# Designs tried in a protein design run: designed miniproteins, single chains, continued (4). Part 115

Each design is a single chain, and the fold is of that chain. pLDDT is the mean over its residues in the fold that is shown.

## One batch from the design tools (miniprotein)

Design m15994
Fold by ESMFold2-Fast:
Structure m15994 (fold): chain A 83 residues (1-83)
Amino acid sequence: AAQAELDAAIAALPDPEVQAALRSMKEGGSPTKAVALGLIMAMDGVREAARRLVGESLTLDEKIWLARLAQRGIERGEDERAA
């Protein structure tokens, strides 16, 4: 189910800050943004589909913001942190 799959994708993220942001967006924000972030981080095969869906609804600034947020999660999860 879409809701359970989204929850699982968010839970699979290595960065708890990114997880919290996505859960907040899922509960009170745009499902498209929450799905895009979760899938970009958690599921390589679904990332391309999520990017296409996000591309239909987001401004350029929002796309850049989402990409930066996803990159922060990847960097932390892979121990590639500047701090």
Scores: mean pLDDT 51

Design m15995
Fold by ESMFold2-Fast:
Structure m15995 (fold): chain A 94 residues (1-94)
Amino acid sequence: SELEEAEREREEAIRRGKETTDEKLEESDVETRREMLYQVLLYAFENRDEELMREALEKLGELHVEVDGVDREEVEERIEQFFKKLQEEREKEE
């Protein structure tokens, strides 16, 4: 059916999109990867998307651990402290 054909084409497009995004992220140098993640973080911050902010910060933290040799546990603690402070500041603005 046309519906099944459209669903198959959509799944193939999603698969290609994911592969292209992952390849671009992996093939990019460290500075390009950081810049891309900073842009995602800025977008998430402007749109108050806490889930996307967390994902971007976790990806940036992982890159910082792998490239700069920072402790993973320290990065994770700082991310959690950031979101705790962000929540407290938002509650105080009300």
Scores: mean pLDDT 68

Design m15996
Fold by ESMFold2-Fast:
Structure m15996 (fold): chain A 57 residues (1-57)
Amino acid sequence: MEYTEEGRKALEEWARRAFEALGIEIDPSLSVEEQALRATAALHGVPLEKIREAVEK
């Protein structure tokens, strides 16, 4: 994935909103990438490991 500075901010905001919508508190010590992966996994109900493998491929 290609991330600009704006793209990373957008992912961080999106992840924050996704966790808020699900009623889950986000850990701000996590990287933007980790936050986005966890939000994606939670929204789709899939294991984080599966999302990580798909992104790294």
Scores: mean pLDDT 67

Design m15997
Fold by ESMFold2-Fast:
Structure m15997 (fold): chain A 87 residues (1-87)
Amino acid sequence: MQLSEEELRIEIAEAMTRMRIAVLLIEIKNKKEVISPEEFVERVREIVREVAEANGLEYEFLAPIEVEMEDGIVKDVRAEVRFTPKA
């Protein structure tokens, strides 16, 4: 099985997005950073935008970004994103 250049870019974008969100969550937990769910959503949106731009892709959120909070600290996030080739 050989991925097309576009399929490979999409897979890379998905992997990069997952990695960057995971790093952000680790940093918030380690620093015990108090951040609002709204501010966290904006950081996630920025990650997705930057990854899409870096890979020459468009993006769409398939569902609202869900943030799980514990004691005022972001514990987890659920973000469903579709990357597509630019028209």
Scores: mean pLDDT 82

Design m15998
Fold by ESMFold2-Fast:
Structure m15998 (fold): chain A 123 residues (1-123)
Amino acid sequence: SAPKVVLVALGLSDEEVREAERALREAGLEVLETLVVRDPLSPEAQQAAADAVRRAVAAGIPVLVAGPSVLTIERVAALAGIALPPATASGPPVRVSGLVYATLATPEAWRAAARAIYEHLTA
């Protein structure tokens, strides 16, 4: 069966969520669950996102955390107990910590994350 991934979409539009899911599927991944967080600045929504990340990791399933805000991504990761490498302007488009993959909200970053996840699971 295809390798599985969970998508946590922080403040993405419905079209952006569909584009991120398409990037994952085109890389050969099955999107098992998509959590769409409409208000990523809400502490309750951040906690729900962190809980989804923890559930995926506990199940051995990689998770893509995608959103337009570095701060919001880092808050969700911290609540999930995940230490992401620091964000830099010249750094890679995908930040990785174990099974957690974090990207900004660009199609290029989603395609890069999808490839990285697929390669990790098929190595």
Scores: mean pLDDT 86

Design m15999
Fold by ESMFold2-Fast:
Structure m15999 (fold): chain A 83 residues (1-83)
Amino acid sequence: GSHMKKLQFKRQIVISVTLLAVERKLSDKVRYMTIGEAYKRGITDPKEIEKLLDYFSRLEKWTKEHEENLKLGKELFDEVGKL
């Protein structure tokens, strides 16, 4: 069903981003922003997730859209639970 598929998709993104962010010792902000962006864009490929983590880790100024991604990513992380 659509509900189970959506939950699995959220879990896949949150787990993949969190493991990569922890391994690379990246901040919680970079992790949440990457989760939010990956979810919005439907990105599940680990190589594309790594590119997003690299992008956000180098980002010096954050726009309102980036703050929205941060909020979305934190909500998704909290929904899936701590990994």
Scores: mean pLDDT 80

Design m16000
Fold by ESMFold2-Fast:
Structure m16000 (fold): chain A 102 residues (1-102)
Amino acid sequence: SMEEIEELIKKAKDESLSLDERLEAIGELLESEDEEARREAAKELAKLLSHPDVVVRILAARALGVLGEAAREPALEALREALSDPDPAVREAAAEALERIG
């Protein structure tokens, strides 16, 4: 339902929540059969590529890579920016995601 999707998006954006809670919400959005829910998940993952926590940025890049082509429009620019991330693991994850997106 739209209310469930809105709640999951709110949890995904809430930096006061634990990493596990945010990733659970994002994972539920990614597994949704709703194209809009998956698009919103890709948008939130694209935003998380700029997160202060290196682990969050790595996981966001990897999740966008798993989405593949579906992540292209919402995340292509953010992933290209992540190629210049100060952390080499984030740069590697972003490069791999871009290869999978095409």
Scores: mean pLDDT 82

